# Ledger of designs, part 3: designed miniproteins, single chains, continued (6)

Each design is a single chain, and the fold is of that chain. pLDDT is the mean over its residues in the fold that is shown.

## One batch from the design tools (miniprotein)

Design m20078
Fold by ESMFold2-Fast:
Structure m20078 (fold): chain A 108 residues (1-108)
Amino acid sequence: LLNLSYEQLEKLAKDYQDKGDNSKAATLWNRIGDLYFSDGKFDLAAKYYEKAIELDPNYSRAWYNLGKVYEKQGKFDQAISYYQKAISLDPSNTTAQQNLKKVQEKLA
């Protein structure tokens, strides 16, 4: 009951966006990104995470999720940038801090 299909999530995101509820719409766009990420479709995951941050630039989780996409693609410089942005918006995100450290260690 917590899981919606891509089509249901997209419809709800558009409905919230049309009503001006950017925060809820961003959460739904981020959720679509999560589904594509889990399916290994990293380019599509990035596209939907980017929709989330365009609508809500303070959405720390979406910035963190972009960092994970770029890390999976071996683009460590971009991953570092996105993880730093996520941490600046939510310093309590210990997972982003851990992933930032791991990516930095790969470049050392």
Scores: mean pLDDT 86

Design m20079
Fold by ESMFold2-Fast:
Structure m20079 (fold): chain A 68 residues (1-68)
Amino acid sequence: AKIIIHVLDDETVVLENPSGKTLTVKTEKKTYTGKKSITLKKEDLTGAEIYVDGKKVKAEDIELVILD
């Protein structure tokens, strides 16, 4: 599954999951769970693991979008 990371600013990112399946983001501080999107702090994304339906998302399946 492909994930889109929207970088809104230096503090906030939104992970979009177009598949609408279960999205899980494991950070060093906590685990986030959602479906279509998860909003988190940019600092918490460092070293985070992204899963869709229990399958780890590879870096090549992640698109970065920086909003102006």
Scores: mean pLDDT 79

Design m20081
Fold by ESMFold2-Fast:
Structure m20081 (fold): chain A 58 residues (1-58)
Amino acid sequence: GPAAERERIERRIKAAAEEGVRTGNIAHVQLALKDAEKLGLESAREAARRALEELSKM
């Protein structure tokens, strides 16, 4: 249903943010944050914000 599809998209965005941290690519994490904001995915937005914090310490 719609909730399961929303969770699937959210997990994909979270995975993109994690990949951005893994590769040290700030642009990938910023794109993930933008996608989460556009879609109103609060959990994914929080994950992307945490990813940006991790990158700022590198």
Scores: mean pLDDT 81

Design m20082
Fold by ESMFold2-Fast:
Structure m20082 (fold): chain A 68 residues (1-68)
Amino acid sequence: GEASGPNVELIQRKLKELGEYDGEITGEAGEDVEDAQSRLVAAGYYKGRVDGIAGPETLAALVKYVSD
């Protein structure tokens, strides 16, 4: 299964703030995380694999992306 917990919730909240996600904050990873990873790769902030797993690298890259 996909990663779950606080990191996924934070990614879902950030995607919702960006207008990219209108669903519930469930803490379950999946397509939302993959979409975030893909955007972060395109923006040059994330160099890992797009796999839908909300790891520290994905979270750090997302925070940098929204902060820049």
Scores: mean pLDDT 68

Design m20083
Fold by ESMFold2-Fast:
Structure m20083 (fold): chain A 77 residues (1-77)
Amino acid sequence: GEAESQAALARARRAAQDLQAAMQRLKQATTIEEINRAIGEALRAIGDIIDSLLTLKKNPAATEAQIAEVEELLATS
């Protein structure tokens, strides 16, 4: 339904923000522990974007615009 597609889109948008934050942390990381944490956060965020895209593609209520937005978020990751 529409609620599921909106939730998936919101999750993808939040995950894209989390990914950008993790990438900034990685650039600023000075220890192996900081590097590993930033990589873990980035991988989780990428997974959330992918899961959101799959949810949208399986949802008949999802619009082509919603799918395209999440595909663009993944492509720019």
Scores: mean pLDDT 86

Design m20084
Fold by ESMFold2-Fast:
Structure m20084 (fold): chain A 66 residues (1-66)
Amino acid sequence: VVEAAERAAEMVKNGGDRTQAAIYVAKAALDAGVSMEDANRIGKAVYEGNTEEAIRLARQAAERVA
């Protein structure tokens, strides 16, 4: 999940499609067993270009699933 958030944030930073990056990380989070609420929060942070927040939220969600 953290790796997916880092990759999605990098896509946005490099001028990639924000919507696709947000969907990518949200799907990766859901596939990893993260709640829909947490997956949506991570996706929103990626969409907004908030790299630090996206990674922080992904790390917290990963710890809850571990």
Scores: mean pLDDT 80

Design m20085
Fold by ESMFold2-Fast:
Structure m20085 (fold): chain A 99 residues (1-99)
Amino acid sequence: SMEAEALQRFFETILGTKVPDLLSLSNNELLELVNQAIAVLERKKAEAISQGDTARVAAYEKLLAILDRMKKVIEEDIEKNVSTSETLKRLYQTMLEEG
């Protein structure tokens, strides 16, 4: 889907590597992917802080805010037994609202 393709590109950009087809993942696997992206950005933010790169820090903080919101959506959808397809639509809207 358009939503899955846009989100896949978003995660690949953050991680610097290819990710699996998001439509093939469970919501628990999406949660793991978001946690990995958060970990990568927290490390990159720490590096940017050490370099005094305030523009990079601000950019990473914006991406972290998006990922934190995505994490909450996925956790809620896991509790409610929502399908991955519906979760991806909600994550796409989260990405658009903040990005």
Scores: mean pLDDT 88

Design m20086
Fold by ESMFold2-Fast:
Structure m20086 (fold): chain A 117 residues (1-117)
Amino acid sequence: SVTLTESGGGTVKEGGSVTLSSKVSGLDFSQATINWYRQKPGQPKEFIASYDPSTNGVLYNPLYVGRVTISADVSNSTAYLDLSNLKLEDTAVYFNQAIAPDGSVYWGSGTTLTVVK
């Protein structure tokens, strides 16, 4: 009944920018913790950023500070991740995660970003 649907991936040129989005359904977005992760081929999922709609609080993985911005449209239950100065190494599947107040964890199926020269 809870679904996260990511979009905004695709093929982008190195040095470019992209905005990824995730539509959350079946969950009270304003009470959830919203996180972005990525997974490169053959590697574990890496945490990028967290957003708490109840406080407007944000937390970034230090490796991404200055390159990413997390935001949300709470009224439309949509989370965003802006990525800038894209590198070939940013090629990955990007996942949105929601944590409900009861601690239940929900994942989207991911959106694939391919960075090319």
Scores: mean pLDDT 89

Design m20087
Fold by ESMFold2-Fast:
Structure m20087 (fold): chain A 84 residues (1-84)
Amino acid sequence: LAARLAALEARRQALEARIAQLQDNLAKTEKLAEVYEKLGDEVAAEIMREAGKTLQEQLDAAQAELDRVSAELAALRAQQRAAA
């Protein structure tokens, strides 16, 4: 049980770090889309918007996984308390 809790806590931390990195990348692609739009390069702007959509999908998937890991951690901690 302790090893499984430690593994899930490590995965939660890794997912939090990944989410932060994806949020930073999304902000950068949104800024680039605005720059290209101001320059009148609608094709480059649209490419950046599509890249932003892909990053948003990855962010949503990572957040869903974080929710699952958090729920499993809560359940295992409850089981550990009940077994004591």
Scores: mean pLDDT 85

Design m20088
Fold by ESMFold2-Fast:
Structure m20088 (fold): chain A 112 residues (1-112)
Amino acid sequence: NEKLVKLLMAKTLINAGKYDEAIEFLKKYFPDDPLALSLIGYAYLKQGKYEEAIKWAERALEIDPENAFAYVVLGEAYYKLGKKDEAKKWYQKALDINPNNTRAKKLLEELE
């Protein structure tokens, strides 16, 4: 699947710390894909651009409200902004969608 190969390429750029390259790549090839939009949000989160991370995660959720990963990005960004109650809300939403989301479960437990 060409889409999967390109998404894996973007994840590889993020893992290498090449966040700007990953963001440009995802915007170019997947401007309206909810998984790609949530990866853009995650890349901004990794750069410490928390308000941008929120905007892109919210855009992903407008297209696919069942995107558990976008809720995790949203929660982590709110946590970094000191909004722990908002972070808990979004981690819980991620778990409501995917109960096996180990990242959301761990992050929610860290807030209790």
Scores: mean pLDDT 88

Design m20089
Fold by ESMFold2-Fast:
Structure m20089 (fold): chain A 80 residues (1-80)
Amino acid sequence: DLEELLREAERAIEKAEKAIEQGDLKSAARYLREALEKIRRAQEAVSTLSGPERELGEAQIRELRERYKEAVARLAEALE
């Protein structure tokens, strides 16, 4: 379900952020890959919706993509 995919994506991003803070760059990369997969699956789920539900889902995916990009940038900086 979309809500579960969105929650799993957010959780993966949070785990990646924590891993970056702890210097566990290997785990951070793994969690970011997991987050991207969940975001892609959420986008597929949203494509089956219409009207306000689709608009809300697309907005939530945009927020997650932004957080994902920020986490990727932080990982890149940590790798120097």
Scores: mean pLDDT 87

Design m20090
Fold by ESMFold2-Fast:
Structure m20090 (fold): chain A 69 residues (1-69)
Amino acid sequence: SGLKDHLKKLLKSLGFSDKEAEELVKLYEQGAKLLEEGLKTGDEKKKQEGLEKLSQVQKKIDEAKKKKG
């Protein structure tokens, strides 16, 4: 299975619920798509929006990792 399935498993291993993991995966997919489109078209706004969404996912992962030790 793809990166999406790997990310969902990682999030669940960090203590996120199924629903929380699915919401974070969706946010990651939206961010990745915007970043990819922005890079392909040179659209700086799409790049920034994509990076912001990916940053939100990373922040949640980092916070969860700190709780695990």
Scores: mean pLDDT 83

Design m20091
Fold by ESMFold2-Fast:
Structure m20091 (fold): chain A 112 residues (1-112)
Amino acid sequence: DEYLERGRRGDPADVEPLIAALKDPDPEVRRAAALALGMIGDAAAVAPLIELVLDESAPREVRVAAALALGMIGDAAAIAPLERLLENSGDLSDLDRFRIRLALEATKARVA
């Protein structure tokens, strides 16, 4: 997977192309791009990932990937969007809810 490979490299030059890929028509591309941005950890990805988390039209797996990516970055701006995702998403599995809660708590711990 080219996007996950870019995430592992951590190259700042990959950040803008990966942010563009968050708007790709293929949900697998959006999911992979979100996880890659989380692995890189660049703050420029925070606002685009928040938009994806709050996009009720996005598939569940894409919103979950964006939420996990925000947890990996650990920016305080992600706290309220992650709480909103947990409140508003009836389509999340118990495992997805648990993983997102862990991401939320990790983010809170980083900013405390």
Scores: mean pLDDT 82

Design m20092
Fold by ESMFold2-Fast:
Structure m20092 (fold): chain A 60 residues (1-60)
Amino acid sequence: RPLRTVPPEEAAKAINEIAEKKGLDVKAYPTADGIRVDSGNATPEEVAEVAREALRRLSE
């Protein structure tokens, strides 16, 4: 499958948007090598779900 470059800022925004839609205290930040995600009070499963959905929408 072809991999496309997604800007870290755009990926972080998508994660934040999806987290807000789900009512989760998840915050994503752009970094030099990608993104950093703070789970807040969300479970690891919730964080993984949000991240996967955001990245899927941006790359696929």
Scores: mean pLDDT 72

Design m20093
Fold by ESMFold2-Fast:
Structure m20093 (fold): chain A 61 residues (1-61)
Amino acid sequence: SKVDNAKALFEEVFADPRLSPEAALAVVEALIRHELAEGGFSEEEAKELLAYARELAAQRP
């Protein structure tokens, strides 16, 4: 699904050691906001993806 594809992309972004957790979160939040504005994600999908992104950020030291 598009949500599962986005989650996989988020895992790649947060796995990039060149990005701080704050930078990684900013990148994925911008992507979620863009897709929500363009109709790519519903509000419920955006909410789920934002929660997932925050969970990934919290798992990084």
Scores: mean pLDDT 82

Design m20094
Fold by ESMFold2-Fast:
Structure m20094 (fold): chain A 64 residues (1-64)
Amino acid sequence: KAEEVRKLGEELGAPEATIELFVKAVEAKEAGDESLAASYATAGALLAIAEGKTEEGRKLLEFV
């Protein structure tokens, strides 16, 4: 799942910082830490918007 998010982010051309935040969100969710997962997912989504990558961020959010 985390590896799938990383590959999707790379295929979409998302910035590495944005990809890492969504990877951490998925890892936190798999560990059962829903609060940490939500925090990383929110940070990733906001960074994607700031970078003009809103659609890429939305697609990555589907895996969290």
Scores: mean pLDDT 83

Design m20095
Fold by ESMFold2-Fast:
Structure m20095 (fold): chain A 55 residues (1-55)
Amino acid sequence: SLLEQFIELLKRAGYSEEDAERLAKLAVEKGLSLEELVEIIKSSKSYKELEEKIK
């Protein structure tokens, strides 16, 4: 599923499983594509910054 793909990407980027799950759910709720999430991850230095960019 898209949710599982987002979780794996976020875990690979260094986020914990719990943080990756929370961020992935938010990204799915906002209707982000895989490429949009990748770009946000690359441009974000923290959980807070990434969460703000997904919103």
Scores: mean pLDDT 85

Design m20096
Fold by ESMFold2-Fast:
Structure m20096 (fold): chain A 96 residues (1-96)
Amino acid sequence: MSVEEEIGIILRFIGEILELELIIEKAKKLYYEEGKKEEAKKLLEEALKKAEELKKEIEEILKDEKASEFLKKEAKKYLKKVEELIEEIKKLLEEL
């Protein structure tokens, strides 16, 4: 992979993780502060699907022999973060 391609992948992963964190915070506000459990559940179900898709994309980078050690190190870091977000979403869905 080129350096430009690797930077693009990293920026995409960061952006998608930030979007997931914002969706989770919005769902928490809807659930805990506003009592809108059904709206919170719908957002969390959509976030879970997105997080699982992102996890698969990151795992594919880790299996790619053309990916640099730098990209794989960053991907491993983001994989851990995405797995933590998936577990948080699942726990919130169990409370609903």
Scores: mean pLDDT 88

Design m20097
Fold by ESMFold2-Fast:
Structure m20097 (fold): chain A 92 residues (1-92)
Amino acid sequence: GKMGLDLALQIIDMAKQRGASVKVEAEGDTVTITISGLSPSAITGVALMGIGAELDGVEVKVSISGDTVTVEIGGLSDEEIKKILEKAKQAS
């Protein structure tokens, strides 16, 4: 949905602005955003964004492993997934 799309675009923008590595994969109605190279404070920020979105009813899961953050967002339309993938490809 729109909230999940907005969350994905916000996370990708923030990560790219901070010079982090961003990989996005799509499967079904779900996108998986894998981010490496964020500072601990930025990782905490992503986790808090995910928690807030989940409380607002977004299908989102955030997992942290070392310096890598994985954000899974479900309930997305094909058009929303396309926008997320295009955003991930843009130079920043």
Scores: mean pLDDT 84

Design m20098
Fold by ESMFold2-Fast:
Structure m20098 (fold): chain A 59 residues (1-59)
Amino acid sequence: GAAAERALAEALEAARAGDGERAQLLGTKSVTLYEEEGDEARAAAAGAEVRAALREGGH
């Protein structure tokens, strides 16, 4: 849903900005929201995207 998508987008932007703490917080929120919607595939994908962005977006 919109809340999970916004949390994921904000997590990815935080990761690109080098804000690892905010990226992890918002990433966890996004995963939890997708899990609450019953979309385990999107939850797993969201977690993977945030982890990848954190690895690539080190400032």
Scores: mean pLDDT 81

Design m20099
Fold by ESMFold2-Fast:
Structure m20099 (fold): chain A 100 residues (1-100)
Amino acid sequence: SPTEEKIAAAEEIARLLKEGVRKYLETGDESVLDEALKRVGEIVKELEKRLELSEAEWRALNAMVVTALDLAYDKSASEEEKLAAIERELARALEVIRAE
């Protein structure tokens, strides 16, 4: 179903963002973040082409990306706190998708 495809996309976006942030924190290499963002952008683009994405759904997916980027460069937060925040945004995105 469209809902199941959107849920799967949100989960894959969260996975890619968490992996990108982890690798960036380990290596200091921004290219790892750029690769993760490119992959996430491809998923969102494909999702928008195939399925009608509401403004609320788009905003929720975008919030996951913005949170991951802000946290990747945040020197005050631990790795655990950064990954937990991405998971929190995923949970919020899943609630938005299920409500539509």
Scores: mean pLDDT 87

Design m20100
Fold by ESMFold2-Fast:
Structure m20100 (fold): chain A 65 residues (1-65)
Amino acid sequence: MEEELQREIDEAMGYIQIAVAKLLASKGELEEALKLLEEVIERNKDNPEVVELAKKEKEEIKKKL
């Protein structure tokens, strides 16, 4: 139960952080957005869906550099 709850929290936080990173990128804070996405990938390495979304956002930000 405890491990399952923590995984659900990490997953939800991952989605929230990805949304925040997208907002940061939209206002020109590209380095902060990339830093946040790297944290999401590291924290959610066992959740491929979240990692894939974060990597996709990193790719979009790199196009703006």
Scores: mean pLDDT 79

Design m20101
Fold by ESMFold2-Fast:
Structure m20101 (fold): chain A 58 residues (1-58)
Amino acid sequence: MEEIDKLLEQLLEAYRAGDEEATRKLAFKLMDIASKLPEEERDEVLARFQAALQAARA
């Protein structure tokens, strides 16, 4: 599994479990990795992250 996909999965699990500390740490790592990607890939990762959080809130 790509590192980004793994972080997104772990972030969603932590978020749904109500583990705020783990969620913040994973979100920070995801943002750091995304910031090092080409702009198109970074925007795609950020869009997936936003969509995933929106789905988790529902």
Scores: mean pLDDT 75

Design m20102
Fold by ESMFold2-Fast:
Structure m20102 (fold): chain A 66 residues (1-66)
Amino acid sequence: SSMELEKQRKIAILEARKLVLEGEKFVVEKMAQNGKISEEQAKALIEELDKEIERLEKEIEKLKKE
């Protein structure tokens, strides 16, 4: 159905946004390993990224339950 396709498109967009945030976590971890930022700064940035990832996961789960 058209409503089912719309739901699948929304889920795909949220999954893509989640992948971008996971990529940002990887960059932050590499910056810390290379001494470009402190371990404390990296931890704080990763915690904020994890919060945004959790928000996206909750939105995806709500859509899947429709």
Scores: mean pLDDT 89

Design m20103
Fold by ESMFold2-Fast:
Structure m20103 (fold): chain A 66 residues (1-66)
Amino acid sequence: MKELTREQAERIAELGRKTMEAARNGDKETAQKYAEELKKALIDAGFSEEEAERVAKTVIAHGESL
């Protein structure tokens, strides 16, 4: 597996948290904005586009469930 740098891991975690909080609050536009940034950060860290999309959708779905 490709190992994340600490900086990449922290950025991904922060974007995931922001996406989840926006989805939890029902702010779909902000959730999508952070989800797109999360996807880009994941791709830059060496994840595939399919993996990045799956992670972003999972984070949104979990946020909406809270």
Scores: mean pLDDT 80

Design m20104
Fold by ESMFold2-Fast:
Structure m20104 (fold): chain A 62 residues (1-62)
Amino acid sequence: SLMEKAEELAKKALEAAKKGDIETAVRLGQEAGLLYYQDGTEEAKKKTEEFEKELKEIIAEL
């Protein structure tokens, strides 16, 4: 499903960010966000907000 694919990409984006690979993290994060948007559910919107918050927290700690 679009949701499952988005979650997989979001997870990979967070892993890249933790390694300091910001270019990969941003690229994968944008792909995840697009898939969450295409899903269009309120659940996808919440998952996008949670992902963005977590990504920002990781980057802030680098």
Scores: mean pLDDT 85

Design m20105
Fold by ESMFold2-Fast:
Formats: structure tokens, sequence, C-alpha cells
Structure m20105 (fold): chain A 95 residues (1-95)
């Protein structure tokens, strides 16, 4: 259970970072700018870390309370939106 709370905190921090990076990328693309290699790599690395933490959270949730399972579902839903947004923006940048 202590591992679940630690992983949840890590996921929350990665989601916040992803939101910030996605907003910056969206603004640049909207202005007709190409994403820098640094920003592109940081988005890719953040999304990879978020996917890895979610896999660990799912494993840790096997003995979780109903409240913790609901919290995980919310975190995964928010993260899935950011992952999809990142994939879409990176694809747009390649065109």
Amino acid sequence: MEEFEKLKKEADELIDKAVSLINEAETRIRNGEKLSDELKQEIENTIKKLRDVYEKLVEASENATPEQQRELARLMAVGAIEIAAADYLLELNEK
C-alpha cells in the first residue's frame, strides 16, 4: 500500500509535467512553428515514464481499496488523454 501512494505521487507529477509540455507544443504548432528536438525528446521521455508508472500502479492496485482503485482509474483516464495528445502533436510536427 505504501508503494501505491508513492507511485500515485509520481504519476501526478508526470501528468502535471505532460500537461505543461503538451500546452507548449500545441502553442508552437498553432503558431506554425516546428517543435525543438529538446522539447520533442522531453515529451517522449515524459510519456514513456508515465506509461511505466501506470503499469506499476496497476500491479500495486491488486490489493488496493475501492477508493484507491477509483483514484487509479481517474489518474489513468487523465494520463490517457495526455498520452493521446502527445502522440497527435508529435505526428503533426512530422508533417
Scores: mean pLDDT 80

Design m20106
Fold by ESMFold2-Fast:
Structure m20106 (fold): chain A 75 residues (1-75)
Amino acid sequence: TLTPEEFFARLRAALAARGVSTLAELAELIGYTGDPESVPIHIYKLADKDGDGLFSEEEIRALAERLGLDPAELL
């Protein structure tokens, strides 16, 4: 189980390898039209369905599929 901070760090690393290196680019990728600095909170809400503040392997896989990423890159 990953904390939101650990998960987001892995997500940013995976996306940076694909040329998505800013929060603004990530916001566009997920269809978020608000402040790019709020992207981490928005992603946490999309992934953390249980509201427990932790990411299970299944929650990580579901979010990766939603973002068009290989889940193995985040696990």
Scores: mean pLDDT 72

Design m20107
Fold by ESMFold2-Fast:
Structure m20107 (fold): chain A 63 residues (1-63)
Amino acid sequence: GSRFLARAVKDVRTTAPGALLLKEGDLVLVGKENSDGTWYVELLSTGKLGSVPKEALEKLAEV
């Protein structure tokens, strides 16, 4: 499918508009790749949505 489950491999802290803060080990559902090289994700523990750098995530499984 076009979506996949991923895990944060490091803390993500950024001041960019629409960015999502993550802690290492957080699970996210990736729904869209942005034109700037970030992924638009949902943080599964909170339901929060936002963009994170793709290098901060490890793909686990396609949904």
Scores: mean pLDDT 80

Design m20108
Fold by ESMFold2-Fast:
Structure m20108 (fold): chain A 72 residues (1-72)
Amino acid sequence: GIDKEKAKKYYELGKKLFAEGRLEEAKGYYIKALGYDPNYAEAWRALGEVYAAQGDDRRAAGLFARAAELEP
């Protein structure tokens, strides 16, 4: 089932790595967070920010749209 505690843990690790410019590692942790909670809007948005930072604006747009669907 959904594991919100593990999702938050991996999301926080991803944020730390993103702040350090470690984009591929941050991506991996955000994907893990979404594996534990696919409704974690902040993790979808953060993953979008990684793709945008890598120049993949098309994937970033899709991820931001997913985050918006999960937060009214």
Scores: mean pLDDT 88

Design m20109
Fold by ESMFold2-Fast:
Structure m20109 (fold): chain A 62 residues (1-62)
Amino acid sequence: MIIFYDSRDPRARLKAINEAKELEKKYGDELPILKLVNTDPYDPNAEEDVRKALEEAEKLGL
């Protein structure tokens, strides 16, 4: 599961964290990969994280 958010909006960050907690509560042991991906263009990790997420989506035919 991948959740995208813009870290420049603190409300978007809180929503992403809450969604992650709800998914962990509902699926727990069935979520081997839960990743929060920052789409902020000024975050050096965001570009790489978005790229990896898009590669996974392409492999799944999405």
Scores: mean pLDDT 64

Design m20110
Fold by ESMFold2-Fast:
Structure m20110 (fold): chain A 85 residues (1-85)
Amino acid sequence: SIINEFMSRVLEAAAKVTDPATRAELARAVASFVLTAMLNGNIDAAAAKFKALVDELEAKGRISPETAAELKEAIDDAVAALKAA
């Protein structure tokens, strides 16, 4: 499942994130994207919102630039796969 692969990649990328508040924010953002995909909503807008959160977390020093890049790659790959399906 594209959604399961996306969730797995986010969990792997976030493995270095020990702050519970940051982990909770990422989990909520993942849930929002997944729900949008399941409802055949605007996945481009949902991905942009996810990336905006990732950029905010990186800017605040709550995640590393490497983790931010991995999270953005995961969402971009998921969007591309969903559009190809």
Scores: mean pLDDT 85

Design m20111
Fold by ESMFold2-Fast:
Structure m20111 (fold): chain A 68 residues (1-68)
Amino acid sequence: SKEEELNRIVMEVTRRLLDAGVPVEEANRKAVELYQKYKAKVDAGEMTIEEAREQALKETDEWIAKKK
């Protein structure tokens, strides 16, 4: 389902944030933010699940880079 795929994306986002040393509470907050953002776009038909995955991971990596 779309929900299962979106949950898989949020798990990947959370893992990347935690691996980068982001505190658990901040990582969870950021993952929820990206989940809501990309869920809205997928639900509106603005992007596919695969496009949402690519963009969410890219945005996560860019956000991590800005914190260095």
Scores: mean pLDDT 84

Design m20112
Fold by ESMFold2-Fast:
Structure m20112 (fold): chain A 88 residues (1-88)
Amino acid sequence: DPPLSPEELARALAAIERGLQEMVEKGLITPDEAREILALARAAATGKVPPELQGLSREQIANRLTAWALIAVAEDVQSLLEGLRLAS
């Protein structure tokens, strides 16, 4: 299984950014945690590891990005469902 295509990574990054904003607004994560997750996502997307992530292996970066992307998508879906519930 090859790594995610640039298009797939861009979609995952957009979902992460959206979910992170929602999570910070709800107080589920700190702004510092949101920055770490965005740095992980950008590292995976560009192949360029920033200094704060240089201690992590490529596999660890990919696994963390995947885990956070799943959380971001779940929050995005939950927010969509909540919006529909309030509009109904």
Scores: mean pLDDT 62

Design m20113
Fold by ESMFold2-Fast:
Structure m20113 (fold): chain A 71 residues (1-71)
Amino acid sequence: SLLEEAEKHEALAKEAEAQGDLRLAAVHYTRSGELYEKLGDLEKAIEMYTRALELDPDNEVARENLEKLRE
């Protein structure tokens, strides 16, 4: 399910972050955000994209998707 995939990527992001792999964590947070967005959970999507940008400010996908949700 999309929810299970979103939760999986959120968990993988937290694991990567704990291991110090901030770029990988940002990739997984971005993917989790995309999946939460498809589920209509915009609050979770914004949270995931925001965390991705905190770890990797140059993540274009997270930036573009977050800007669309704020418009």
Scores: mean pLDDT 88

